# Designed miniproteins, single chains, continued (3): the designs that were tried, part 26

Each design is a single chain, and the fold is of that chain. pLDDT is the mean over its residues in the fold that is shown.

## One batch from the design tools (miniprotein)

Design m8935
Fold by ESMFold2-Fast:
Order: sequence, then C-alpha cells, then structure tokens
Structure m8935 (fold): chain A 82 residues (1-82)
Amino acid sequence: MLEEAARELEEAIARDPENAQALLALAEVYARLGDVERAREYLARAEALAGADHPGLLRARALIARAEGDEETAARLLEEAE
C-alpha cells in the first residue's frame, strides 16, 4: 500500500537523512498519492544529494507531472527514463 510505503520510507530517512534512494522513493510515493507538494520537497532533497543527472529523478519528475495533470510532460520524461 502506498501510504504504508511512505511511512516505512519516512522511518528510513529519519535514521539516515542523506539516503537519496529513500528520498527518491518518497517523492514517487507521494506523487502517486497526489501529494505534489511533499513529492516536490523530497525530490529537491534527493536532487541535492544525488545530483541533477541521477536516473531516478526523471521517473519522480514524470510522476509529479502526471499528478498535476500534465500527461504530455509525464510521457516525455518516462521516455527519457528508458
């Protein structure tokens, strides 16, 4: 369940605030839950730690775009993530 996954990932970053993988996963989970504001917060933290060219950032950005109703941007970003 996405809500349960978010809780587990939040516990992971509470133990290791610099866990870029957990931050990226949280951005994806919150985007899927429709919480775009929290998704963007976690994405920004992950980007600061992992660097702007990290492959996981494209997927997280695509899911955030989809949650905002921007299907064209989401489709383009998912193609780039291939």
Scores: mean pLDDT 78

Design m8936
Fold by ESMFold2-Fast:
Structure m8936 (fold): chain A 92 residues (1-92)
Amino acid sequence: NMLDELREALRNEDGATFLSLLRNTPPTEEALRAVFSLIVEVGLELGLSEEQILDLLHVAFGAMTDSSWSVEEIKKLNELYQKIVEELLAER
């Protein structure tokens, strides 16, 4: 299960595995919500600050999205990113 591997990579500070898993994850709304929820969960478990969690969310989004996407697709993905991040962290 990719989410279990991602959780272990985060707990072990294994950035190479973390990025590799995310690069192979399509940036669907379902995948973004699942990945971001997991990052928030693990980040809070590890005692990370809101700023550190936001940085991890940004890194994860970048890994799931690359320069091969069209400008229109990138715009839609950025709007989705903002929506999900606001929902997850606005009230903590």
Scores: mean pLDDT 80

Design m8937
Fold by ESMFold2-Fast:
Structure m8937 (fold): chain A 64 residues (1-64)
Amino acid sequence: NAMELRKKADELLKEGIKLFEQGKYDEAIRKFNEAARYYEQAGDEVNAALALIYVGIAKVEKEK
């Protein structure tokens, strides 16, 4: 159901942020992409878009 999918997405987003703070950009990108997918399945387009923004930020940081 949508509530369970959103909870899973929130957990993945939180783990992605933790990995990003550790400089583990490839692992963070995977978590953010998975979070975006679960938000999309839940119909949460706004949070899916936010998760994809985090993917973009992590990709930029990885290239520095």
Scores: mean pLDDT 89

Design m8938
Fold by ESMFold2-Fast:
Structure m8938 (fold): chain A 60 residues (1-60)
Amino acid sequence: SSMEEQIERLLVQAALQVGPEVAEEVQRLIDEGRYEEAIELLRKKGLEDLAEQLEALLKK
């Protein structure tokens, strides 16, 4: 229900599709405040729907 919980669920989906290393890098970029780079990484991996969900969460 929190933003953190929604991000965790999104990263689990990313890990299942492209591997845990990518999900870990996305989480690291978020923790560093590098939100646009985190969103771009998901897009580069072909996870456009997850990238849009992450963008919506981070712009709240």
Scores: mean pLDDT 85

Design m8939
Fold by ESMFold2-Fast:
Structure m8939 (fold): chain A 81 residues (1-81)
Amino acid sequence: MEAAERAAELVERYLTEEDEEKRKEIEKEIERLVEELRARIEELLAAGREEEARELLLAVQRAVVETGERLGVLTLPARES
């Protein structure tokens, strides 16, 4: 849950940031989070906790998709002012 919340926050900041330099900073934070998630998933899989690993992946994926949809990036409807 915490990882999904951080992913949503970083994606929202990235998509709404107008400053190119600040966007690069956020991109680095996203890359670090992705590395942490990979390490955690590998740890869970090594421990035989496949369901927990799957749940973590799905939670993060859902948070990213929902954030993109809320911001109109991943949706097809016309953007309204």
Scores: mean pLDDT 73

Design m8940
Fold by ESMFold2-Fast:
Structure m8940 (fold): chain A 70 residues (1-70)
Amino acid sequence: SEIEKLAEELAEELAKLGYEEHKEEILEKLLEIAKEIPDEEKAKLALKAYIAYLQGDKEKALELGLKAEA
């Protein structure tokens, strides 16, 4: 699944930034978000919004989140 692969890639990138201990929890949350959004493009935006939120980029998280809801 393309969306599952993206979730794994995003979790792996965040792990490299110091979130390794939370990799499984982050992956589980990303997959949960993807299941709630039937549109694949919107699901990808929502996953990226969540990652931006975890990294403290509130502006980027809001921008991507609003695009996922549009």
Scores: mean pLDDT 80

Design m8941
Fold by ESMFold2-Fast:
Structure m8941 (fold): chain A 72 residues (1-72)
Amino acid sequence: HMASPEELKKAIDEVYEKAKKAIEEGNFQEAARYISALGILTAAALLNGHEEVAQYGREKIDEAIKLLEEKK
């Protein structure tokens, strides 16, 4: 039932790249959807006891928010 830490990290990487692209393109609504998805994946990692992956997810969320703030 629970995703592996490798699967969650891969999903975080894929969603982060989509968020980054949406921010670069000025598609802020799509960027917000991907940042929300990063939050869900980070929560899933925490719930499954994958603390390192959860920390990685939090870092990617922070990076995405910083990029979004720079695009104001």
Scores: mean pLDDT 83

Design m8942
Fold by ESMFold2-Fast:
Structure m8942 (fold): chain A 71 residues (1-71)
Amino acid sequence: EIEELKERLKKDPNDAQAWLELGKVLYKQGKIDEAVKYYQKAFELGSGEIKKEALENLIDIGVEELKEAVL
């Protein structure tokens, strides 16, 4: 699963959906820091539903880090 998503991103690094899905996989594996980075990519590159879902996932797992960053 991760390997397929990484290969997809090698062909199209602007594939926001692939970044979002990769973030979800890493989150399920407990790799929270990596998941946050990939959700940020999905948020930056995505639009509409992908951007919204990436932001929701970032809020869920990075709320305190976001507060500290804007403090």
Scores: mean pLDDT 75

Design m8943
Fold by ESMFold2-Fast:
Structure m8943 (fold): chain A 82 residues (1-82)
Amino acid sequence: AEATARILERAAEMVLTGDPFDAEVAVSIALMVVALEKFLNAPGAAEIDRLVDEAIKSFDAGNYEEAAEHLRRAAEVARRVA
């Protein structure tokens, strides 16, 4: 799941750019990646889904640093589970 980890790390970076459009794109990409991992029944998909959901809640609340941190944690899970 190195590819998933890299995508989630990039999404975290984009959330912190200060551009609202880049942040929305990053969130959309993270959601698509989670949907694919769940569709494939990939190891750790449920934990990644929970962390991405928390990132979206933080983003919607305007807490971009917290959102980026949840995305980075999701990337760490993706890296551990193959």
Scores: mean pLDDT 78

Design m8944
Fold by ESMFold2-Fast:
Structure m8944 (fold): chain A 68 residues (1-68)
Amino acid sequence: SVEEEGRRAAEAARRAAEEGDAAGAGTSKWQNYLSGSGSKEYALKGIEAGVAGDAEKAAEYAELSARG
């Protein structure tokens, strides 16, 4: 029904917005982390992956950044 399609569209849009906001929040935390660590290159790549919506790649770079 139109109501169900509208709800699914709204949920998808809300989910995309939340992922965008989460990427932004993650970016701020990454900047703070970057300032205190020597793993700048991986931190920046993690930020880029997060902003692009690649949560898996962002997590991978987070681990690499934590190592350095």
Scores: mean pLDDT 58

Design m8945
Fold by ESMFold2-Fast:
Structure m8945 (fold): chain A 77 residues (1-77)
Amino acid sequence: SIEELIEEAKRLIKRAEEAYKAGDLETAQRLVEEAEDLLKEAVRLASEQDVSPETLREIAELLKRVRELRKKIEEAE
């Protein structure tokens, strides 16, 4: 479900942020990429069904968080 994809993406983002803070850029990069893939799937599924505005906002906010984290990882090389 979209909800399961969102919850898994949240877990991966949190782990990626923790890895980034610990200086483990390889793990942070892998986890943020996995989270982005899950959120892209959530967007695809949301286009095929009636989804609440709250759920769409959550997906958008998580995608923004993923993009910001990816930029930080790339800048920290």
Scores: mean pLDDT 86

Design m8946
Fold by ESMFold2-Fast:
Structure m8946 (fold): chain A 73 residues (1-73)
Amino acid sequence: MLTREEVLRLAVEFLERYIEAGKDPEKIREMAEELRKKYPDLPQEAIDSLLDFVLEKTLEELREFAEYLREQI
């Protein structure tokens, strides 16, 4: 099972890469596949929830949230 710190680091990394991708669906798909390969024990629902969250937010909101999460590590 991933620790709280590992989950936060993973979320920050994902958000930063998503921001750089500028909501590009192809790059988002590649990132989701990479997460599944690196963390096979992650439930699909967790990946889907993260994707839904980032799709609903503006890039500015995602940058602010990524900064917040980094401070929690």
Scores: mean pLDDT 70

Design m8947
Fold by ESMFold2-Fast:
Structure m8947 (fold): chain A 63 residues (1-63)
Amino acid sequence: MLYRLTIVGDRPGLLSDGSTIEPGTVLTVSDVEFHPDGTVTATLADGRIVVAGAEDVEIERIS
């Protein structure tokens, strides 16, 4: 199942390769998981994991 993940907060997201995702970025992701610590993780099509604050993202199901 695919989701649109938008970074809506002022803080960047972090990718598993150490790169960052700037605020305002829209990503197509799978395997969205909300964690008890207030973070969210999701998988990009290339296998990289995105990590962001749950309050800094908007998630919409697209498939």
Scores: mean pLDDT 82

Design m8948
Fold by ESMFold2-Fast:
Structure m8948 (fold): chain A 72 residues (1-72)
Amino acid sequence: SDAERAAALRALAASLPDTPEARARAQVALLVERGTSAEELLALAEALLAEHPDDPAARLAAELLREAAERL
């Protein structure tokens, strides 16, 4: 589900302190390469912010998802 994908992106952004941003960017790029629509990317961003509004990893992942959606 979109919520499960959003949770996975948040977990990846938070999982490695050395490269959380690079890992999040790579995951968002993978979603785009898979053909994920702009609407799906935006839904993932909203799900992350709704479930984890004060989590910096969730905010980072949501921002990257929105940027990717705007470029599609």
Scores: mean pLDDT 74

Design m8949
Fold by ESMFold2-Fast:
Structure m8949 (fold): chain A 58 residues (1-58)
Amino acid sequence: MEHVIASVETADPAAAKEAALAKARARGLEPVGPVHTQQVTDADGTVVTTAVVKARPA
C-alpha cells in the first residue's frame, strides 16, 4: 500500500482531494479508504490544502 500526497494552493479541500486521486490513478493505484486533508495559511494569507490517500495497485 502507498500513501499518495498532493498539495494545492487553495482553500477548497475538494480540489486537493481531486489532485491526490488523480495522482493515484496516474500511478495505476486504486484509492482505499478516506482522503485526509490538512490546511495551512502562510503569513501572506496564502492557503495551502494537502490531501493524503492510501492506495493499492489497481
Scores: mean pLDDT 80

Design m8950
Fold by ESMFold2-Fast:
Structure m8950 (fold): chain A 57 residues (1-57)
Amino acid sequence: MTAEEYLAKAEEAFAAGDYATAGEYAEMASVLALNEGDEKLKARAEALGREAASRLP
């Protein structure tokens, strides 16, 4: 999967209320985006990951 595909899966999981899965996919997207040099995608993935984490106990 590409960074974009992982971000899409993270967004899908977040919309479904699965914040743990959303955080995991967002982290994968962030790491891949960093390796690809995609700063904008990395920032989006990190923001989604933080939002997902804020919804966990």
Scores: mean pLDDT 84

Design m8951
Fold by ESMFold2-Fast:
Structure m8951 (fold): chain A 58 residues (1-58)
Amino acid sequence: SMEKKKEYEKRLEQIEKFKENSLKYVDTLPDPEVRERLKKLIDEGYEIAKKILESEYK
């Protein structure tokens, strides 16, 4: 369905914006070790969120 596809794309965009905002916040942190760990967690969370979203539309 075209409507479901548009809803999927909108929700995916929201997940992507959340990731971008989270990464911007992490870049403000002074400790490079903390930044590295948080970036990994953010990326892992993004991939999980995408899989959940894909499962809801399949």
Scores: mean pLDDT 86

Design m8952
Fold by ESMFold2-Fast:
Structure m8952 (fold): chain A 60 residues (1-60)
Amino acid sequence: SMQEEQRVENAIEVIALLSEQHDDATVKDAAEILARKLREMGVAESKVEELLAETEKILA
């Protein structure tokens, strides 16, 4: 849904911003917290996997 898409996009933006001033471990912890919250909100696992994949790209 558009709401799920927007939530994932917002989460990726937050991770990108955090990566500018924090170490990889802190950014990964934040991504896991966001992933857990998205799952709790009923966001599809494929969309949560997009957040985690994008986090790995940001940290590469």
Scores: mean pLDDT 84

Design m8953
Fold by ESMFold2-Fast:
Structure m8953 (fold): chain A 95 residues (1-95)
Amino acid sequence: GTSSIRRIISSMDPAQRAQLRQAMATIFKIMGRFDQAQAIAAASSWSDSQIVGVLSQIARDVGMSRGQVASLLRRGVDAFYQAVVDAIRNKTAWP
């Protein structure tokens, strides 16, 4: 759920949060949502609530549950990024 994602995000160090921000920006760029990608990449700081909101949007867009997102983030930002990119490539779970 959202609470699981928030707990993971709140435990991230600044380097992990920066990696996640870049991953989210790249995901939106791959999805053709360039304004959102630019806004994420240009942000100097993001609150946990803002990050959770963006992750929840990505989950909806690629057909992942919030539990799947939380599980992937526990494995690392790279694991989350690769799984999302693979979901986009398959197109089956993404409108």
Scores: mean pLDDT 79

Design m8954
Fold by ESMFold2-Fast:
Structure m8954 (fold): chain A 105 residues (1-105)
Amino acid sequence: SIEEVLEEFREKLREMIRALEAGDFATARKIADEMIEELERFIRTLSVEEARELYERVTELLDEALAEVEARFPDDPETVAQFRKLVARIRGELAKAVADHERAA
C-alpha cells in the first residue's frame, strides 16, 4: 500500500541522515539509490493518479526532512549541502518515473 511504502521511505530517510551525520556520504548515496529503485518499482504497479499522489506525498516528506536537517546542522554546511543534493536526486528521479509511467498509460 502507499501508506506502507511511505513508512518505509521515512525509515530510509532516517538511515540516510544517520549516514550523513557519520560523514559516510557513500552509504547515504547508496540508501538514496535503493529508495529510488524501490519507489520506481512501486510506481509501475500504480495507476497514473496514484503515482501522482505518491510523488506529492514523497516530495512533502523530502521537504520536511530537508527543513529538519537544516535546523539540526546549522554549523555543518557540507552535511546540509550533501543532503540537499540527495533530496534533489530522489525528487528528480521520481518525477521522471511518474512522467514515464504517464506516457506508458
Scores: mean pLDDT 86

Design m8955
Fold by ESMFold2-Fast:
Structure m8955 (fold): chain A 67 residues (1-67)
Amino acid sequence: SLQKEIDLGIAEILYAVGKKLYERGDYETALEMYEKALKIAQESGAPEDFIEEIKKNYEELKRKLEE
C-alpha cells in the first residue's frame, strides 16, 4: 500500500537523522528519533533486518543515557 511505502520512507529518514545527531553528540534527540523510527518501521511492516538495526541502536543508546 502507498501508506506503508510512505511510512517506511519516514522511518528511514528519522533513523538517518538520529544517526547524524548521535555522531554530533546530541544523544537525547538521537534517542527520540530512533524511538520514532522504530515505532513507524514496526507498524509499517519494514524488513526485519532494518527493524533489528534500529532496535539495537536504540537499546544501546538508551543504556548509555541511563548510566
Scores: mean pLDDT 87

Design m8956
Fold by ESMFold2-Fast:
Formats: structure tokens, sequence, C-alpha cells
Structure m8956 (fold): chain A 72 residues (1-72)
């Protein structure tokens, strides 16, 4: 799975699981992509940014688990 494919999946999971608006999901993903050098860093930055945006920890953990499974 490429970084671009993981980014698209992250946007969908943020909207579907975390209830983040498509606009906010795009902002989180764009910021995570700007900071991350690889897929692992991208997942870590996405989780951090989602928490900063006020997404509940339980929902962030579900998004992270789904991303980790998709890249395994």
Amino acid sequence: MSLEEVAELAKKLLTEIAGVSPEEAQRIVDEALSRAKDVREFITETARLALQAGVPREKVEKVVNALEKAIA
C-alpha cells in the first residue's frame, strides 16, 4: 500500500469512524503528509493531529487500528 493510498483510506476512516468533516479530514491528512517521510510516520502524525482536533481517543484508536491492518 502506497503513502497516497493510505492517505485516501485515512480520510475515509476519519469521516466514517471519527465523524470528522471531509474538510477537517483533508486538513489532518495534508498536515500529516507534510510531516511524514513514510507510512508509519503518517499514521502516527494522523493520530496526533486527530487528537489535537478534538477527536475522542477511542475513535482515533479505531482509525489507527484500521490503517495498521490495511498496511499489514
Scores: mean pLDDT 85

Design m8957
Fold by ESMFold2-Fast:
Structure m8957 (fold): chain A 73 residues (1-73)
Amino acid sequence: SLDEARERAKELLRQAYENGDGNAFAELQRIIDELLPPEKARETIRKVRQALVEGNLEEAERIIDEAFDEVRK
């Protein structure tokens, strides 16, 4: 379900942020690639990566929430 995928994406985001876990980030990227068209998936992952580089987990979570909300249209 979308809610389960959203929770999984946020868990992977937290693991990537807290532990620098590249495997968690790769799995998050796969979820987003399955969720969105290629152009939007690339833009979403770019924004998430930028937020994580800036140490802004809250912004990264907001970006994930917006991506999942987009699918409901």
Scores: mean pLDDT 84

Design m8958
Fold by ESMFold2-Fast:
Structure m8958 (fold): chain A 67 residues (1-67)
Amino acid sequence: SPLVEAAENTVKAAKYALETKDLSIGLTALHEARELLEMARKQGNDEAVRLSEEGIKLAEEAIKKAR
């Protein structure tokens, strides 16, 4: 599923931002994860919803640690 793949990539980006404390990557990952969550909810794709929510949590943590 393209949505699942995109959500997995966003989780990877958020994890990278968290590891490196990169504010820019964290902000980008948060924006992308939020958009993917909306799309996943509209499509009823539970796996993409779960991954997008994980991406949001990781990106928010990365942003907090970078500030």
Scores: mean pLDDT 88

Design m8959
Fold by ESMFold2-Fast:
Structure m8959 (fold): chain A 61 residues (1-61)
Amino acid sequence: RAPSLEEVLAATRARARAAGLSEAEIDALVAMLRGMYEDGVLSPAQALHAGEALLAALERA
């Protein structure tokens, strides 16, 4: 099933913590994704993909 925005944001927070981001960085990332969704720039599915791609890049770095 398609995840809700809150499910996407919760998964993003968990993965960002695992990647070693600070709580301030996690909050900024989540706020950015929420803002993009609210502005109609991203669907929940696109927000999930954007978050996953960013976290994968950070985990690799």
Scores: mean pLDDT 71

Design m8960
Fold by ESMFold2-Fast:
Structure m8960 (fold): chain A 90 residues (1-90)
Amino acid sequence: RALPSDAELLERVRLLARDLAREAGFSEEEIERLVRFVEELAEKLLAARTREEREAIREEALAAVPERERFIVETSAFAVERWLERRAAA
């Protein structure tokens, strides 16, 4: 089995966040800001060495965004955790 790449995850997370924000009716400027935020979040989660560090990063990110944007951030963080679990299992 080929191991998943960090670059593949980042691209998938970027596309997911963009699609979710567009479907939710955010403006193009809001979408581009959210996509950048989610990319930075995903990079931080990938760089984290422990589960406790990832939980802290995720909680800080959720606190930093308006409630209307929270589901996009939460879904993106969940996708990163699923990816890390799959990579560990491969």
Scores: mean pLDDT 80

Design m8961
Fold by ESMFold2-Fast:
Structure m8961 (fold): chain A 62 residues (1-62)
Amino acid sequence: MKAIAIAKEDYEAKTPEELTLKKGEKVLILERVDDEHLLVKSLKTGEEGLVPAKVLEIEELL
């Protein structure tokens, strides 16, 4: 599912596969990897990585 989402809280990456996000940052959701993690692309930096789904609010479905 392609969608634009916003980080509703700060998140610090815990592994090399994860992205650090600041509250209010927008990301493109590329894929749902499992029930708890989404593969996203930062619209600010262009970096891709995993983030917990609970940190994100969907703004727009693409």
Scores: mean pLDDT 81

Design m8962
Fold by ESMFold2-Fast:
Structure m8962 (fold): chain A 68 residues (1-68)
Amino acid sequence: SEKDAEILRRAAELASEEAKPWLLEIAEAAKKGDFEKANEIWQKMAEENPEAARDAEAAVREAARELA
């Protein structure tokens, strides 16, 4: 949904430089409603860079809180 994409884009602004490009790709998939693709990108980030994935999770939580 548009709201999910907005949260993910805001999370990208709050996240580390390493997590930012991953979150932007996930946001594009979410904007298109392609949550299967979004989940695949998230899993790839977690496998390739688990620290970036942890940072991304914290950033998404904070972005969701700000936009609530």
Scores: mean pLDDT 85

Design m8963
Fold by ESMFold2-Fast:
Structure m8963 (fold): chain A 78 residues (1-78)
Amino acid sequence: MSVEERLREAERRIRELERRGAPPEVLADAYASVGRLALENGDPQKAKEYAEKALELDPDNEEAKKVLKEAKEKLKKQ
């Protein structure tokens, strides 16, 4: 499965989890995973948005913190 295919599948999974009322920690993990895939797909803006949403749901999510840091670094002008 390509990174783009994995990203589409992960986004579909988030929609299903939200529809089912999954707990915030589970949703945060899902958003952090999608953020990581967005970085791999060359979309740091999308990665930042997903990581921020994950941290709103679970401020202690380590993967979301890492994704946010990496996304901000890639968005940095230099």
Scores: mean pLDDT 82

Design m8964
Fold by ESMFold2-Fast:
Structure m8964 (fold): chain A 80 residues (1-80)
Amino acid sequence: REEAIKAAKAAIEAAEAGDLEAARAALARAFAAYAEVVGELEGEEAEGLADIYVGVGKIIGDEKEGLIKAAEFLLKEAEA
């Protein structure tokens, strides 16, 4: 849980800094760490919901905002 929170925060910080590659890598680590805590099925469900934010961001031309929203969603789930 703590590792998922740390990685999600790192993804937000990287995205805000404009490092989208680092943000994507940190978000992937956050999902992997979260899946280890809640199990693969619940981890996949959270990842699927976050992918909607990333996808919408790409469609509207704001991948940075999509990555931030996906990471914030996962952070909220990991803190619950």
Scores: mean pLDDT 71

Design m8965
Fold by ESMFold2-Fast:
Structure m8965 (fold): chain A 95 residues (1-95)
Amino acid sequence: MSKKELDDDVDQAMLDMSRSVTKLAVERSKDPKGTEEAGKLFIQSNQLLIESKRLEKTDPARAAALRAQAEELLAKARELFEKLEKEGKLPRREL
């Protein structure tokens, strides 16, 4: 079984984008620490989604568990970002 290097590049680009978005959000925030906490959850969610995708063919049960964990972390990150946006501490995302 050969991995496609292209898949690894796409996964890395997703993580790089998550880090860049988090950095920009922190720079634009009136609450940099709270924004950084939300961003860490967002990055962790994407890391778990990548791991889930990689395991989907070899261990679908583990892949499903990681996806569920990623969705939970993403939901928590979204709630924190929404709270910051509603409090006027973070500008509304264009995403």
Scores: mean pLDDT 77

Design m8966
Fold by ESMFold2-Fast:
Structure m8966 (fold): chain A 134 residues (1-134)
Amino acid sequence: MEEEERAAQLAIEMLDRAAAAMFEAVAADPSSAAALEEAVRRQTEEMVRELEQFKEGGKELAEQARLLGEHLIEAVRAYATEGPAAAQEHLEKAKEHVRELIRKAHELGAIGVVVGLIKRFSDDVIARAAELKA
């Protein structure tokens, strides 16, 4: 329980930092939204490939990763077209899929691996947002 909750909180914090970096880049230049959508899609595909290598539960983890990526793409798109409130609704849906990813990872004894993948995803998205803001 405590390990799962701590991992979920850490993963959500990493996701919030990535989302904040993306929204800041879009606020500075709305045309950056398409490049950020592509970055999220690419990082989602990489995370999905890594998760599908798990012999047990890999397909279920991969599906949650796809839904996480889909909702983050919708959040970036909504921020550019509808504003922060609409983006926040999609971000909250993405956070629910992060919680489900960590819950399933805990059942599989794979919390450390999944948190590491979310960190890589977040770090790569933050780096791309910084490049687009420069």
Scores: mean pLDDT 88

Design m8967
Fold by ESMFold2-Fast:
Structure m8967 (fold): chain A 68 residues (1-68)
Amino acid sequence: MTTDDINKKIQDMIKNGMTPEQLYEKAKELIKAGKDLDLAENMYNVAASRGHPEARREHDRIQEERQR
């Protein structure tokens, strides 16, 4: 899945009424299942951008791990 594909999928979810909290919960499910990790990371980023503090923390943690 490309970054463009990920962005389109998330925008479709938002258009269909998905809230920042729902994006955060779905990203957590994907991480726990070991599926679509790039999608999950970007879902945390979008939720954080929309004011979800736990999503911001998780996104920051993932970015820090990628720098190491």
Scores: mean pLDDT 78

Design m8968
Fold by ESMFold2-Fast:
Structure m8968 (fold): chain A 68 residues (1-68)
Amino acid sequence: DAEAVATVAGLISALAGLDAERAEAIAREVLRLVREGRLEEAKELVMRRAGLDEEDAELVVAAARAVA
């Protein structure tokens, strides 16, 4: 599941301009919430911590769902 983290972190980094370490930390939390079925909380977390708008946050959650 390091590949799942890398995939989600890469997308967060590309969309938000965050460094790999920060993007990976957010990606791990997003993947945890997605695996728990907490999709709205995952979206809110991405918006808050990565500074992404709702559309970009939905894209991140969709990617996390695909690889979770």
Scores: mean pLDDT 86

Design m8969
Fold by ESMFold2-Fast:
Order: C-alpha cells, then sequence, then structure tokens
Structure m8969 (fold): chain A 74 residues (1-74)
C-alpha cells in the first residue's frame, strides 16, 4: 500500500538521521504522488507541523505507525 511505502521511507530517513529539509522534501514528494486523499491529508498535516517545529522526525514516524494500525483495524 502507499501508506506502507511512506512508512518504510520515513523509517529509513529517521534511521540515517536525515535533515529536516530532506525529510520535508520527501514528504512533499509523497503528497504530490499519492492519490489516497486521507494519506495525503495526514502527510500535509505532518509536513506542516514538522516545518513549524511542532513535531520531530521520530514523531512523524510514530504518527504514521498509528495511522497504519488504524487502517488495519478498519
Amino acid sequence: SEAEEVLKAVEELVRRGASREEFLKRLEEFIERTKDEELKSILRQLARELREGRITPEGVLAALRDYLKDLEAR
């Protein structure tokens, strides 16, 4: 799924200590490419919070993990 692909990419970015700028660029690429409106909305919110310094890269990863758990429960 697109959400699993995004999660895997975010896990890799966190693992290698990617910069906030690189993280934001990757999130924006996923926002542009995804056709899943719910995922797109979540990624837009996380990108905004990351840009504003209201969430950490690790926080983005945690939020995406929670989203995937919610999807599996539907």
Scores: mean pLDDT 85

Design m8970
Fold by ESMFold2-Fast:
Structure m8970 (fold): chain A 64 residues (1-64)
Amino acid sequence: MKSERLYKKALELIEKAREAIKAGHENVAKQYIDLARKYAEELKKLGDTEKADFILQRIDELEA
């Protein structure tokens, strides 16, 4: 399923962003976060709002 692949990719990007933040690479983390947000928007377009909202929530927690 296309939405499942996008969801897994977004989760991988969030984990990479978390690692980049811990390493002090804020600009690299921002790039991963921006791409994960793009995948969340694609999930919304596919009608998978629940997965999209979950990704966006994980990003907000990461940026807090």
Scores: mean pLDDT 82

Design m8971
Fold by ESMFold2-Fast:
Structure m8971 (fold): chain A 66 residues (1-66)
Amino acid sequence: SEREKLAKEIGELYRKKAEEAAKKAGLEEEVEKEKEEIEEIIKKGIERLAKEKSLEELKEMKEKLK
């Protein structure tokens, strides 16, 4: 449960950073067109993080993304 919460928080931080980067690069339209594929990748990434990473590793990843 705590791993799942951290993995979701990490995924959300990555999503926000990706959106900001896309906006700066003028790629908002491309991101919007691929929204479903991007969401699928994010979901799979979150599930993988929760399964493969320790609680310590997830906390470190979150700190690096702040």
Scores: mean pLDDT 75

Design m8972
Fold by ESMFold2-Fast:
Structure m8972 (fold): chain A 57 residues (1-57)
Amino acid sequence: MAERIRRLLREAEERASRLPPGGVVELTEEIGDERVTVRAVRLPDGSVRAEADVAPL
């Protein structure tokens, strides 16, 4: 499970890094009995902030 969450985080960060400042990427996947949502934001300084949220189905 952790590996899939890490992959989603990595993908969201990669996609957000290609957006202009203020760009947002949101990915959602159902893994087993949980829903994982990853959000990544491109910041004005060129960095990316990403968060993962896990909720039961």
Scores: mean pLDDT 79

